# Designs tried in a protein design run: designed miniproteins, single chains, continued (2). Part 97

Each design is a single chain, and the fold is of that chain. pLDDT is the mean over its residues in the fold that is shown.

## One batch from the design tools (miniprotein)

Design m7360
Fold by ESMFold2-Fast:
Structure m7360 (fold): chain A 84 residues (1-84)
Amino acid sequence: MEEVEKLLKETEAVIAEIRALAAQLTDPRLRAAADQAVAEGEQALEEARKLSETDPEEALKLARATLEGARRALAMAQRAVAAQ
């Protein structure tokens, strides 16, 4: 339980950074991609929280995959802002 909660909090922090970077994007397509990454990350966080009550093993797997995906999206958003 603590491991899943830790991963979800880390993911929330990463999503918040993506949201802040999305606000700096001037290309509407790159902004839409960043906004979509935020929406998908928030959806996956909700799913992982629900799974943690019924299937902790699957919740942990989903939480790890979600954090990895969020970190990749953050790196892409950082590169997009830097390229402006």
Scores: mean pLDDT 84

Design m7361
Fold by ESMFold2-Fast:
Structure m7361 (fold): chain A 84 residues (1-84)
Amino acid sequence: SEEEARERLRKALEELENREGELAEVFREIKEYVESKIKDEELREEVIRSAAGALVAVARGELHTLEEAKEKILKEIDELAKLL
């Protein structure tokens, strides 16, 4: 459900904000990139939450490597920025 998906993304964001190491560093880089490309506050928040979910999935072994996930997320942010 939408409520379950939103809660999952919220928890992923909280998890990443409290982590150290490579995963937290990549999340900080993505957050800074989003802040530089997307001016809409609501859309920015949603993109950051989605990125957090993807990075947590990588950390849990559910997706590609951290580097591949980062590149994919940055590309998706660029595509979103083109639509604004």
Scores: mean pLDDT 72

Design m7362
Fold by ESMFold2-Fast:
Structure m7362 (fold): chain A 59 residues (1-59)
Amino acid sequence: SGAARAAREREILAATAPLTREYQAKLKENEDDFEKSSALLREGEADLAAREAALRAAA
């Protein structure tokens, strides 16, 4: 029956919800780490671009 199947599917989703929350928390942590790494790369790229511009201006 459709109703019994739907009820079972909701039960399975409820049972897996803690794992979903755990993985979402880990994903957020990875995103924060990626954001920090990306900021460092952008800072380095800006520094290199400024140095290159200074060298070209001196020529």
Scores: mean pLDDT 81

Design m7363
Fold by ESMFold2-Fast:
Structure m7363 (fold): chain A 81 residues (1-81)
Amino acid sequence: SNLDLLLETVLSTLPAEHAAAVRRHAAAVRADPSLSEEQKAAALLGLAIEAVESRELGLSPEEHDAGLRRMIAGFRERLAA
């Protein structure tokens, strides 16, 4: 899909540890049976945006992973409301 291509393109620009963190969160999103395909696509787009911001800001692996976790937590909180 266009989203998968976008995500892989973004991941190819990241250091290996940063890319690995995004892949772990993306795999968890894809495997989540509580999310619709549309909700999965929105979460994956959010991960791609966070990855671009981490790259532009020069965030450490720890700061990057914290940002990804906050994005996913906020997304899930909005769905539960």
Scores: mean pLDDT 87

Design m7364
Fold by ESMFold2-Fast:
Structure m7364 (fold): chain A 68 residues (1-68)
Amino acid sequence: SVDDELNKIVTEMLNAGVSEEQLEEFYLRLGEIAKEVKEKYGDIHSPEAQEEFLKRAREVAEEVIAES
């Protein structure tokens, strides 16, 4: 599920030493991505929307980890 995959991503970020401020920035960026994905697909719960959301979430997590 999306929640299971997000939990794994957040755990990896915390293990990599991401700060609370960086984690908050990650969630703000996820909120923006969710809005874009909802606009594009119309339903955030569609398989296509969930797949693109998770792909973008992983990309953001990799950027944040690299800054840590």
Scores: mean pLDDT 83

Design m7365
Fold by ESMFold2-Fast:
Structure m7365 (fold): chain A 97 residues (1-97)
Amino acid sequence: MEKKLEELIKLILENTDFSEEEARELAEWALEKGISELAIKLALLAIRLLDFHPDIETFKKMVEAIDKYLKENPNFETGDLLEVLKDIFEENPEYIK
């Protein structure tokens, strides 16, 4: 558990401008809510591809939307990644603009 928390904090810090405290809050929140690591990784990939700098609350909403999509689509394949991201952002244009 502790090692998984530290790995998530590092992943967030390497891919965002969040502080260590913010990255810890996000990692603890994700573990508490049972958010998948894949959902976090996809959200980080999305912000990197779009050069998007969300606040913590906006990022949490993005992660929750992606996690919900993954849970509703258990046959998700890596090749579908761009389609999944497009669908999520089409339903949530506020994440981009």
Scores: mean pLDDT 74

Design m7366
Fold by ESMFold2-Fast:
Structure m7366 (fold): chain A 82 residues (1-82)
Amino acid sequence: SKEELVQHEIEVTERLIKELEKKIPTLDDSSQKLVQKNIEEARRLLEESRKKGNDLKLVIRANMTVSTALIHVIVEEKVKKK
């Protein structure tokens, strides 16, 4: 159902936010600011979605926002390991 799909996407987005938050202390100052800003925007989009009866498009936008930040973190971690 649409409700099950929306709930699943919210849960995935919340998990990605938690994974991203755990990585913040390992990042440089500029990356910390970028990641924190993207987490704030993702949470804002999830809250806006909730106010609109869990609008799926807003949840997808939140997921895209946090996924972009996570890719940035993965790239930075790879650079720091070499």
Scores: mean pLDDT 84

Design m7367
Fold by ESMFold2-Fast:
Structure m7367 (fold): chain A 79 residues (1-79)
Amino acid sequence: MEERKKIAIEILKEMGFEIEEVIELPDGFIIKARRGDTELTIEYRNGVFTLTSSDMDLMVELAIRLAKRTGDAVVLVRK
C-alpha cells in the first residue's frame, strides 16, 4: 500500500500536478490533486486504482503510467 501511494504521488508530480490532499483508508488511500483548473482524484482499494476527472486524455495517460509501474488495474470515471 505505502509503495502504491508513493508511486502514484511520484507520477502525479512528474505530470505537473500539485498534491492537495492524501487520505489514508483502512484498505487503501485517496489522493486529490490539481493541475491548473483540472482536478483529479485517485482512489486505491483492493488492488485497483480508480481515477476521477473531467479530462479523459489526462486520465488515460495517468492510467498507462500507473499500470506500467504497479501491474494493478485502473478504472476511469469521467465527471
Scores: mean pLDDT 86

Design m7368
Fold by ESMFold2-Fast:
Structure m7368 (fold): chain A 80 residues (1-80)
Amino acid sequence: DLLDKILEFILEIIDRYEKGEKLSEEEMIELALKRGLSRKQAQLAVAGVLSALQHAEEKGVSLETLKESIKKNFESLKKS
């Protein structure tokens, strides 16, 4: 399922950020491609996760809370 691949990718990037890992945009794209996303899907998913990380920083939301929010949003999308 495309949504599962995107969710697993986003959660992996957030987990790496929680561990203090620094990832380039190209490294993020490579990880998304490895999960079976197309290059265009990888680019959109990378833009999405970077936007989510920026939003969490601006709002003072923990990365753990961000992960839980994203999981709930994807579960809602699967029900639609």
Scores: mean pLDDT 83

Design m7369
Fold by ESMFold2-Fast:
Structure m7369 (fold): chain A 98 residues (1-98)
Amino acid sequence: MAEEARRLIDEALEYVKKAFEISKDVKEPREVSILTVAAQLLAVAGYIELDTNPEAARQAFRDAAELYRKAAELTSNKEVQEYLKKAADILERAADLL
């Protein structure tokens, strides 16, 4: 199950990367960048905890998903919004495997 969770997290981070590439050319509210960076740090922290503390990893992924959803609500770009929502959904699925 940890391996499946790792695969989902890698997939979620790929969508976040796509959102960042688009955001370079879009004037976003500052809050979108702050929330997205905070979510990324939580997702990475969860990934590190996967083998040693699955409960901490689960909470980190859920918290990251919530922050990505908030960023998606604030973004002016529909494509960034869809990628951030997809990343959030995948992180929640990863948390549910733990």
Scores: mean pLDDT 83

Design m7370
Fold by ESMFold2-Fast:
Structure m7370 (fold): chain A 95 residues (1-95)
Amino acid sequence: MEVKEKILKELNEAIARLQDATLEAVSLVREGKADEGRALYDQAIAEAKTRADELINKGKEYSEEAYKVAKQARDALDAAIAHGRRLVDYEVEKL
């Protein structure tokens, strides 16, 4: 697989995992387990950020074009993190 395609695939997988963690965190908060839901989501964010950094480093190693794609991928992941955090915070505020 081309490095650029692999970076995009791994980004999409990271976003999907973060979305799954967001839904699980929301479910836990709705069950009255706000601290557990918050902790789960914060861990998912930390893992997503680590993955984004790995993708950026991989992009730098292979080409300037791959690095540019990796930076755009990081921006997309940061946007997904911000959206998920707002959803979890909204459910916590309703308690």
Scores: mean pLDDT 79

Design m7371
Fold by ESMFold2-Fast:
Structure m7371 (fold): chain A 57 residues (1-57)
Amino acid sequence: SITEEEALAEFNRIKTIYDREGPSRADYYNGIFLNYIGAAKKYGFDSLAEEARKSLV
């Protein structure tokens, strides 16, 4: 099963890539963050879901 530590590591990986190139691809990364939010909430990682929601443009 997915751990909260693994979920956090994946979020940080996506966030790092988005911070580098995301402004030119905001629509694409919004889709990725929306999918991540859904997955995080399904696993009960509400704090990670909230942090990902704040990354939406």
Scores: mean pLDDT 78

Design m7372
Fold by ESMFold2-Fast:
Structure m7372 (fold): chain A 111 residues (1-111)
Amino acid sequence: MAGRTRVVPATEEAIREALLEALREVEASIDPNEPLKVSVVATMPDGTARHVASKEFATAEEAAEYAAETAVRTLRTTDAASVHVTISQGDRVLATARVTRESAEVTAVDP
């Protein structure tokens, strides 16, 4: 796919693979000696934002897996309308995902 944003099914596997592809697109911007930070925020039906998780990982694979699992679990266990995932390193955002029960939009971000 020739694009920085991709739309995938809202499954842990599809979201994980899309996040890994997004991180590969920005690999030149990743410092292998610094952890990747995964931040997960849910948007509730009333429009309020709720912090779900923030965790650091040594590898893109671990970060993508945790992000996908946490987003899908949040939608299954809460009334959240959507979940926003950010994978960052330091002050740089590398990838984002907007996940609903129907689909996920995954974007590679150039810092």
Scores: mean pLDDT 84

Design m7373
Fold by ESMFold2-Fast:
Structure m7373 (fold): chain A 91 residues (1-91)
Amino acid sequence: EEEKKFEELLEELKRAVEEARQYLRDSEKDIEESIRKAEEKLEKAEEILGELLPYLSSAPQEYRDEFRKLVGEITRLKNEIELLKKKLEEE
């Protein structure tokens, strides 16, 4: 039961991260809107991270490894958003 909950939340987390990434990839046409939408998806991803924490100790190693990769991806995307915002504020 806990393993299934972890798997379901992990898939939801993966989806939120992928959607944030996709919005940033499409940013060339409307960078401000893409940043806003990506931030909304990353906020959802952080909520799911909190929901996953109670299940980490019962999760198989492969799911814990995926969780760590997604945490790294979220950090990377946040840094990318900050760089894009800085670009928009210049000139």
Scores: mean pLDDT 79

Design m7374
Fold by ESMFold2-Fast:
Structure m7374 (fold): chain A 77 residues (1-77)
Amino acid sequence: SIIDKIEEILNKMIEKYPQYKDVFEELLNEAKKIAEYAKSPEETLKRIKDLLNGYIESYPELKDVFNELLKELEKAF
């Protein structure tokens, strides 16, 4: 499923950046909520990418980390 693949990607990010484990776990929880209410896999991916862009705008100090996560999601889907 999309969520299983997102969880795999986020777990790899936690291994690389263990100091941001809490933020990645929060992102996974938000992604699961998006998947529950989205009408299609395509809508799920779009909304998750929009969520990540929102984090980049709100937390510019984490921009490089979130851009790496966005790139991994783009490679996977």
Scores: mean pLDDT 80

Design m7375
Fold by ESMFold2-Fast:
Structure m7375 (fold): chain A 58 residues (1-58)
Amino acid sequence: SEIDELLAKAKEYEAQAAELREQAKQTGDKSLALEAEILEGVAALLRAVANVLKRKQQ
């Protein structure tokens, strides 16, 4: 379903963000931390869209 696809994509971005945060901690590269924040924001938006769609299907 579209909801399942959005949640799967959100999970992918959350995983990528976690990897970037780990790299940022190891290297001290603040740009990697910023990229992680952007991906976390995108994942949150996808989850919000999935929640709206789920409510409309009720």
Scores: mean pLDDT 87

Design m7376
Fold by ESMFold2-Fast:
Structure m7376 (fold): chain A 83 residues (1-83)
Amino acid sequence: NAEKALKYAQEALEAAKAGDAEKAIKYAEKALEEAKKLDQSNPLVVLAINQLEGAIEALKAGEIDRAIESLENAIKLLEEVIK
């Protein structure tokens, strides 16, 4: 559900800010799995999925600042989905 996706995205963001790329990737992938279970007819869900995929790509590339930005964007989108 959206609350699980949000929780995992928040855990990924905290790990990324702490410099723990492995933990950040793990939680970002869990957030992506939960987000993909949501209603993709909602454009906010599609945008959140795109931001989570971008964050995972950035983390794997060592682009930590880009990953943090994408995770923050995904969190904002998931918060809007829950409203």
Scores: mean pLDDT 89

Design m7377
Fold by ESMFold2-Fast:
Structure m7377 (fold): chain A 86 residues (1-86)
Amino acid sequence: MKEIEELEEETDRLEREAREAFRNEDVERMEEIGERARELSERATEIYRRALSKGDKESARRAIEIEARLGVIEIHTAVMKLVAKK
């Protein structure tokens, strides 16, 4: 439960940071955000697997939702970096 709450808070923060990096055309920051999204996504996958093994369906659902959000951030930062490079 607490681990998922922390992961949700980090994901929310990362979404805000991504929007700011896009606005500022900060390619270096986009790179860092994309890498962080990948790291958090791996953690979400581990939480999902553990929740399923324990029968905690609510935690599993929250983890997979976070993983989807992080995947969107990773893809969007990758695309925006390409656009910013001209």
Scores: mean pLDDT 82

Design m7378
Fold by ESMFold2-Fast:
Structure m7378 (fold): chain A 84 residues (1-84)
Amino acid sequence: VGEALYRVYSEGVSSIRDLAGEAAKKYGDAAGSQLLNDGLGEIDRLVADTVRAINDGADPDQQVEELRKRVEELVEEYRKRVEE
């Protein structure tokens, strides 16, 4: 479970960092920093909510699957914000 959760987290963080780099190139360093801070903050909240649910007795496999989907949706929302 920890390995699967770490993979979702790591992939999400990498995607947000890449998008922040693209935003910085297109809109300037302040825009990139804002996207990075907002995106990483949202991922941290999603992970914290997932860990809390698992600790409260939710099924770990189902929670990690839901986290993956939510992280993918979050990354897609930020990608759309970077695109013209």
Scores: mean pLDDT 83

Design m7379
Fold by ESMFold2-Fast:
Structure m7379 (fold): chain A 71 residues (1-71)
Amino acid sequence: MEELRERVREAVKKAIEAAKKGDWETASRYLSEAVDLLHELRRAGATPEEIAEMRALVDKAGDEVEKILKE
């Protein structure tokens, strides 16, 4: 469980870093990975509160990536 949560946080961080470099493909790939990890967390029996927390983190990262790249 905690390993999956840590992987979500790492993927989010990598997506933002890639976006700051103008690497849309890498940023998109890491955001996709984070979304897939959210599905795995839900399947692994994470609580609704834990899923909501991780989803908020991913949504915030997606918003930041979009703002950086869309300019």
Scores: mean pLDDT 81

Design m7380
Fold by ESMFold2-Fast:
Structure m7380 (fold): chain A 76 residues (1-76)
Amino acid sequence: SAAERRARAEALLAEGERLYAEGRYQEAIDKYTEALRLDPTLARAYEARGRAYAALGRHDDAQRDFRGAETLRAMA
């Protein structure tokens, strides 16, 4: 169901945020990417993945994700 996919996406987002806090940025990106596959409307996952990309110096990827989050927030 959509609710189950959303809940699983939020769990993956939380796991990614824990990895980010540990400085494990690439692993955080992998978890955020899985979250977005399950729920592509999860603006928080785009914002979190953008921060992780920026931490790795991947500024073009970060900007793309921040714009994605901004678009979703504007629709809410």
Scores: mean pLDDT 90

Design m7381
Fold by ESMFold2-Fast:
Structure m7381 (fold): chain A 79 residues (1-79)
Amino acid sequence: SRLQAIREAGRALVDEAQRRADEMARSSPDRAFELAREGSRRARELGDALGATPVAASTLTAANLILVGGYVQNVLNAR
């Protein structure tokens, strides 16, 4: 179903965001900024493709919050 396809695409997006967040936490500040920018661009592109559904909107919000968490962790790890 369309709804199931949206959920599966959303899970893939969240998994990708988590991998990027983990890399950001361990990266230099410049690399973390690039990863955050690329992650945000990809989330926007997928949001446009998935359309205006509540499931898509909540999944995009979750992915963006995960990326913000990775960036915050990078800042806290910087010395």
Scores: mean pLDDT 73

Design m7382
Fold by ESMFold2-Fast:
Structure m7382 (fold): chain A 61 residues (1-61)
Amino acid sequence: GAARAAEAAKEAAARGDAAGAASTMYQSGLVSGPEARARAQKAGGRGAEAAAEGMIEAYKL
């Protein structure tokens, strides 16, 4: 569920694994839309890090 995915993303981000956090949020459907999916698919780099931070903050994870 969304809550468990959000918790996992928060933990990944806390460990500095922004790419893992972004991937978890996008794969679990916490973020929808072509841009979000494309960003997650390319994820593993700097773009994913910024996206993960913004989403975790907005979601209040």
Scores: mean pLDDT 58

Design m7383
Fold by ESMFold2-Fast:
Structure m7383 (fold): chain A 73 residues (1-73)
Amino acid sequence: MNEAISAVMSSILSSRNPEVRTLLTKAMNALFVDKDIDRALQLADEAARLSKDGIGQTAAENIRKVADELKKK
Protein backbone atom coordinates (compact mmCIF):
# COMPACT_ATOMS: atom_id res chain seq x y z
CA MET A 1 0.00 0.00 0.00
CA ASN A 2 2.69 2.58 0.93
CA GLU A 3 4.50 1.92 -2.39
CA ALA A 4 1.26 2.46 -4.34
CA ILE A 5 0.55 5.71 -2.45
CA SER A 6 4.12 6.91 -3.16
CA ALA A 7 3.69 6.05 -6.86
CA VAL A 8 0.45 8.11 -7.08
CA MET A 9 2.15 11.08 -5.38
CA SER A 10 5.07 10.82 -7.83
CA SER A 11 2.58 10.79 -10.75
CA ILE A 12 0.87 13.95 -9.41
CA LEU A 13 4.24 15.74 -9.08
CA SER A 14 5.47 14.53 -12.51
CA SER A 15 2.28 15.35 -14.44
CA ARG A 16 2.46 18.58 -16.46
CA ASN A 17 -1.28 18.50 -17.10
CA PRO A 18 -3.01 20.50 -14.31
CA GLU A 19 -6.36 18.76 -15.01
CA VAL A 20 -4.79 15.30 -14.51
CA ARG A 21 -3.07 16.53 -11.31
CA THR A 22 -6.38 17.93 -9.97
CA LEU A 23 -8.27 14.68 -10.69
CA LEU A 24 -5.56 12.53 -9.05
CA THR A 25 -5.48 14.83 -5.99
CA LYS A 26 -9.29 14.59 -5.70
CA ALA A 27 -9.09 10.79 -6.02
CA MET A 28 -6.58 10.61 -3.14
CA ASN A 29 -8.81 12.88 -1.03
CA ALA A 30 -11.80 10.63 -1.84
CA LEU A 31 -9.85 7.57 -0.60
CA PHE A 32 -8.38 9.01 2.61
CA VAL A 33 -10.52 12.01 3.63
CA ASP A 34 -14.03 11.20 2.30
CA LYS A 35 -13.65 7.36 2.48
CA ASP A 36 -15.48 7.17 -0.87
CA ILE A 37 -13.79 4.39 -2.84
CA ASP A 38 -16.27 4.52 -5.76
CA ARG A 39 -15.67 8.26 -6.24
CA ALA A 40 -11.89 7.76 -6.06
CA LEU A 41 -12.00 5.09 -8.80
CA GLN A 42 -14.21 7.31 -10.98
CA LEU A 43 -11.76 10.24 -10.65
CA ALA A 44 -8.77 7.95 -11.34
CA ASP A 45 -10.40 6.63 -14.54
CA GLU A 46 -11.08 10.22 -15.68
CA ALA A 47 -7.40 11.15 -15.07
CA ALA A 48 -6.29 8.09 -17.10
CA ARG A 49 -8.60 9.12 -19.98
CA LEU A 50 -7.18 12.68 -20.09
CA SER A 51 -3.52 11.62 -19.74
CA LYS A 52 -1.60 11.41 -23.05
CA ASP A 53 1.76 10.42 -21.51
CA GLY A 54 0.75 7.31 -19.51
CA ILE A 55 1.17 9.06 -16.13
CA GLY A 56 -2.58 9.11 -15.48
CA GLN A 57 -2.92 5.43 -16.43
CA THR A 58 -0.10 4.44 -14.02
CA ALA A 59 -1.64 6.56 -11.23
CA ALA A 60 -5.12 5.05 -11.82
CA GLU A 61 -3.62 1.53 -11.54
CA ASN A 62 -1.96 2.43 -8.23
CA ILE A 63 -5.17 4.08 -6.91
CA ARG A 64 -6.98 0.78 -7.62
CA LYS A 65 -4.30 -1.06 -5.61
CA VAL A 66 -4.77 1.37 -2.68
CA ALA A 67 -8.58 0.98 -2.89
CA ASP A 68 -8.26 -2.85 -2.82
CA GLU A 69 -6.02 -2.66 0.28
CA LEU A 70 -8.52 -0.33 2.02
CA LYS A 71 -11.37 -2.78 1.24
CA LYS A 72 -9.49 -5.52 3.18
CA LYS A 73 -9.87 -3.46 6.39
Scores: mean pLDDT 79

Design m7384
Fold by ESMFold2-Fast:
Structure m7384 (fold): chain A 100 residues (1-100)
Amino acid sequence: SIEEKLKEAEKKAEELIKKMEEEEKYLKDNPNTPVEEILKKVDELSKQANEVLDEIGKIAAEAKAAGDKETVERAFEIGKKVTKKRLDFSNTANAIISAS
């Protein structure tokens, strides 16, 4: 079902958010991390975020076509959380690179 697809996407989003939070904390605790390592992590997490957001967007479109407004609203809420955490992580990474 569309709801089952959303639950799976939500699980992936939660795992990605946790990973981004752990990596953000690591960078704050280790400001001398080599720029190459930071950039590789930014690229990896950005790719994962794009994949999760694309999946959520497809689910939202399917739910909208089915008239499932509740699932559309839940999909957008999950997407907002991923987008905010991606921004938080990118800001932290850029600040550390700029300070090095």
Scores: mean pLDDT 88

Design m7385
Fold by ESMFold2-Fast:
Structure m7385 (fold): chain A 74 residues (1-74)
Amino acid sequence: PLTPAQQAAEERGLAVKRAVNYALKEKEKNPDMTDEELIELAAKRAEELFGPDVGERARQAVENILAFEKALAA
């Protein structure tokens, strides 16, 4: 069983994952979307799902994914 603090942390993590997945699906529908627009979309979506404190985490997650994809393409 999770403590209330651990449960809140898990809910924040799920909000970030949902926001990132949402942004990535939107990019697939609009390939002209810039990296900056993708990052902002994920951050805004995460904030809508959970609150302002998860926006930065969502930004970092998308930045890491984009960096990893660029490394794989090299």
Scores: mean pLDDT 80

Design m7386
Fold by ESMFold2-Fast:
Structure m7386 (fold): chain A 75 residues (1-75)
Amino acid sequence: MKEVLEEIKSITKEHVKELLELSKEGKLPKDALGDSDETGAYYSPKIGGLLGKDHALEYYGELIHEYIEKLNSLL
């Protein structure tokens, strides 16, 4: 489990960088970073090959948000 989570974090870090560049270029859809109402659906451990590109972007957005909130709660 932890190894899979670290792999997801690594992939998420790369996608975050790509999302930031796309955002700076104005190429990101406004809804690309997800909606909290759908979080349960995107929390699946079958993330990656089983999600479409749009859903993957939403999921990575949720992971980033959760990561930031967790850091804020620890600091």
Scores: mean pLDDT 51

Design m7387
Fold by ESMFold2-Fast:
Order: C-alpha cells, then structure tokens, then sequence
Structure m7387 (fold): chain A 90 residues (1-90)
C-alpha cells in the first residue's frame, strides 16, 4: 500500500536516534492521507486502514513519551480498527 511504502521510505531516511521525530512526521503524512481519503469518498476499508495506522503511530509516540494512559487508549482503538478491517475483508 502507499502508506506502507511511505513508512518504509521514512524509516530508511531517518536514523534510529530520531525515532520520535520520525513517528511525528509519519503521523502528519497519515493525517493528510486520511483527510484526502475522506474528501474523495474512498471505500470504508481504506479509511479504516488509514485510521488504524494513525492509531498505531499515536501508540508508538505514547510509548516513546512514557504516556501510559494514551498507550492504553490507542491500544484499545487499534484493536477496534483491526476488528473492523477483518470484518471488511471477510
């Protein structure tokens, strides 16, 4: 997917020591993509996948910041999105 390709490229261009900045940059890219998908009336599956990836980035940012409350919140949201994606693919 385009999202996965962008993540792979971002990871290749950014050093491990800059992980938090890398995650923030990926979050901005996904927010832009999600906004575009919603405006274009993209299929629900594409929107939910983008929302799941955004939640995953928020989770990793929360872990990097030691924010345990946000970590739990985004873990729960991610599970909900995973369930929706499974339903849409079956």
Amino acid sequence: SEISERFKKLAEETEDKDLLEQLKAAKEMLKELLEKLKKEGAPEEKIVVAEAMLALLELEIAKANGDKEKEKEYQEKLKEYEEKIEELRK
Scores: mean pLDDT 76

Design m7388
Fold by ESMFold2-Fast:
Structure m7388 (fold): chain A 66 residues (1-66)
Amino acid sequence: SAMEEERKRREEKIKIIAETNLLAVEFRKEGRYDLAERLLKGALTDQATEEFLKEVEEIKKEAEEE
């Protein structure tokens, strides 16, 4: 049903935001404040979940390259 689909979408959004917060904390502990800010701003942006996840993956790759 529409309600079940909307609930799952909300749960996924909440989970992504929570994981993003944890990742941002780790970046700050490593001195990567720029990456932490990008993650938090991305999570607050009104955009499609897929676009946000794509940005998160890009940020993770930049962190791993160093």
Scores: mean pLDDT 71

Design m7389
Fold by ESMFold2-Fast:
Structure m7389 (fold): chain A 92 residues (1-92)
Amino acid sequence: RAAALIDEIQRLLEELLAAFEAGDEERAAALDERAAELLRELLALLPPELRAALLAALRAAQAAAAGLPEREALRTVVAGLIAALEEVRAAL
């Protein structure tokens, strides 16, 4: 279940970047909302250690994106989140 959620979130994040690069703001917003919903579901299923690690990685990615132009900020956050999700999946 958690692994399937990780796969779906990664797919949505890749589609989010593609929609943003294409200038499809409505699609990007819908994908962002759906990814956030699945991420909340995933966090509820993870043991405390993996949940804490994922949240720490998200905060680090957001900090790294701070002050960057919007496009670079989004790429930075998405890349950091995908990497963190891959580590969580490997630990399952």
Scores: mean pLDDT 82

Design m7390
Fold by ESMFold2-Fast:
Parts: structure tokens; sequence; C-alpha cells
Structure m7390 (fold): chain A 57 residues (1-57)
């Protein structure tokens, strides 16, 4: 759960740092979340993605 959150935050932050849009950053995080194959990790990853994106706006 914590590892999934950290990885997701890293994915979103790197995408935004590289000049990708918020929607592109969210898509990258969503792809990672789905790839975990674990509902709890998916939920944690999506929550982290939404938090990072809301902080960027």
Amino acid sequence: SEAAKEETRKIVEEALKEGKSLSEAFLAASDYAVSTGDLEKYRAAMEAAMEVISEAE
C-alpha cells in the first residue's frame, strides 16, 4: 500500500516535471494502478494520484 502510493506519486511528479499534462500524468498513474493486480494497491495508487494532481492545481 505505502509502496504503491510512493511509486504513484513518483510517476505523477515525474510526468508533470517532464511537461506532460495533468491528464497524461493521471493516465500514467492509472496504468500503473491497474498493473498492480491488487485492489488495495489500486485504491492506494489512485488516491495518491488524485492528491498529487490536486496539489498541482
Scores: mean pLDDT 79

Design m7391
Fold by ESMFold2-Fast:
Structure m7391 (fold): chain A 110 residues (1-110)
Amino acid sequence: MSRAEELVERLRELGAPEAAEYVERLVEEVKDEKVLEASLEAVEAVVEGVENGRIREGVEKASEILRKLLEENKDASEEVKEQVFLGVQLVSDVVKALREAYEAQQQAAA
């Protein structure tokens, strides 16, 4: 399986199917390979954090990956900048959907 396919399966196993759909959108919509790779690395950091009970560390790692992506592409073409902003937005959507799924599961267990 590709890295993205593995992340989709892991997100579905975490009970976050909406987050998995945002990862599928990353693969379909982000055409710049470096932007896609960094975006998937950021998602993987958050997923690993949730799976290992280190959510804060995972989110901090993802934020650092996205910060570097934005910094390295400040002087890039407008097309690449649009890809960077799209990647950041979709990773943010993954994090939000995963957080909402996690909170819903905790409330159901209480």
Scores: mean pLDDT 84

Design m7392
Fold by ESMFold2-Fast:
Order: sequence, then C-alpha cells, then structure tokens
Structure m7392 (fold): chain A 85 residues (1-85)
Amino acid sequence: SRVDQVIDEVRSRLPDFSEEEQKILLDEIERVREILALPVEDGIAALGRFMRDFVRNRGLFSLELQREVQRLLDALLQELEEREK
C-alpha cells in the first residue's frame, strides 16, 4: 500500500537522525500501524488525536523530523479516506 511505501521510505532515512529522533519516528510508525488496525471510524478519531499531538509537540522537533512525521500523517489520512469510500 501507499502507507507501507511511505513507512519504508521513512525507515530508510532513520540513520540520518539522532538516536532520540529515531525513537520518535519508530514510535510514530508504530502509531500509524495501530491506527490502521482499528475500524475506520475509530482510526479517524485516533488520527485526529495524532494530528493534535503533532501540532502540540512540533516546536520540539527539528525541521527534518517534522517533515517525516508530516509524511506519515499525510499517508495515514489518504489511506483512511480511501477506506471510507
């Protein structure tokens, strides 16, 4: 799927990040997978919480980390929109 491709791309870039940022990206990848395992309605609600957490915490992230988390969020949103059809 498109989400799996984006996850693989983010994973391929992990060595370019600090150990702390790698942990954040791995946790966010796990969160994406957990949200996709939920029923679509619950997944949409969980995506809303993920977006809220990202907006709250983004000022603590490097620009590069923000870009990778945003790519995961965009891929997750697109997958859930396709499942809602």
Scores: mean pLDDT 87

Design m7393
Fold by ESMFold2-Fast:
Structure m7393 (fold): chain A 81 residues (1-81)
Amino acid sequence: KASATATIPVDPKLGKPGDKVIVELLDSAGNVVAQKEGVVDSDGTVTVTFEDLPEAGTYLAVARDAKTGAILGSTLVEAKA
């Protein structure tokens, strides 16, 4: 199984340190393969680790505000087995 750590910068106009976030992990076809709760850090980033992914490869991590569902940020991550 593969794992990936996503560190996503958050737009400071949309999210603040301490805000709860849902991070969705999308495959190359745009399917949500995993999601995790995170919290915006003092640095204005959200860091979550996804384990037990079905395959290695490139994924898109999207951070959404848990209250509004608004996209706060996104980044590409590589999963490794």
Scores: mean pLDDT 83

Design m7394
Fold by ESMFold2-Fast:
Structure m7394 (fold): chain A 97 residues (1-97)
Amino acid sequence: SIMLKTAQSELARQRQLGIDRVRRKAAQRGFSPEQQQQLIERVEAILNTGNDTAISELKKLIDEGKLTVKKMRDIIQKQNDAIHEEIHALFAEVEAA
């Protein structure tokens, strides 16, 4: 499906932007190289799990004949918002340790 390929490309783009943002923010906060690496690895795990969930939801809608451009965008946006919240909580956890 062209729509599935478009969604996968957008999810990959958002994943890279999220990783880049985490690297900059961790460095700006003065985290050690070890803390930065731990944050990146945990963020990559969060992003991979979230993207797999979004793709599964999209595939289910395709199978049901219910996928629309709006639903695709809503799923991607919901996933992006959830990831941003998890990353923010992760920074607080590492800073407290």
Scores: mean pLDDT 80

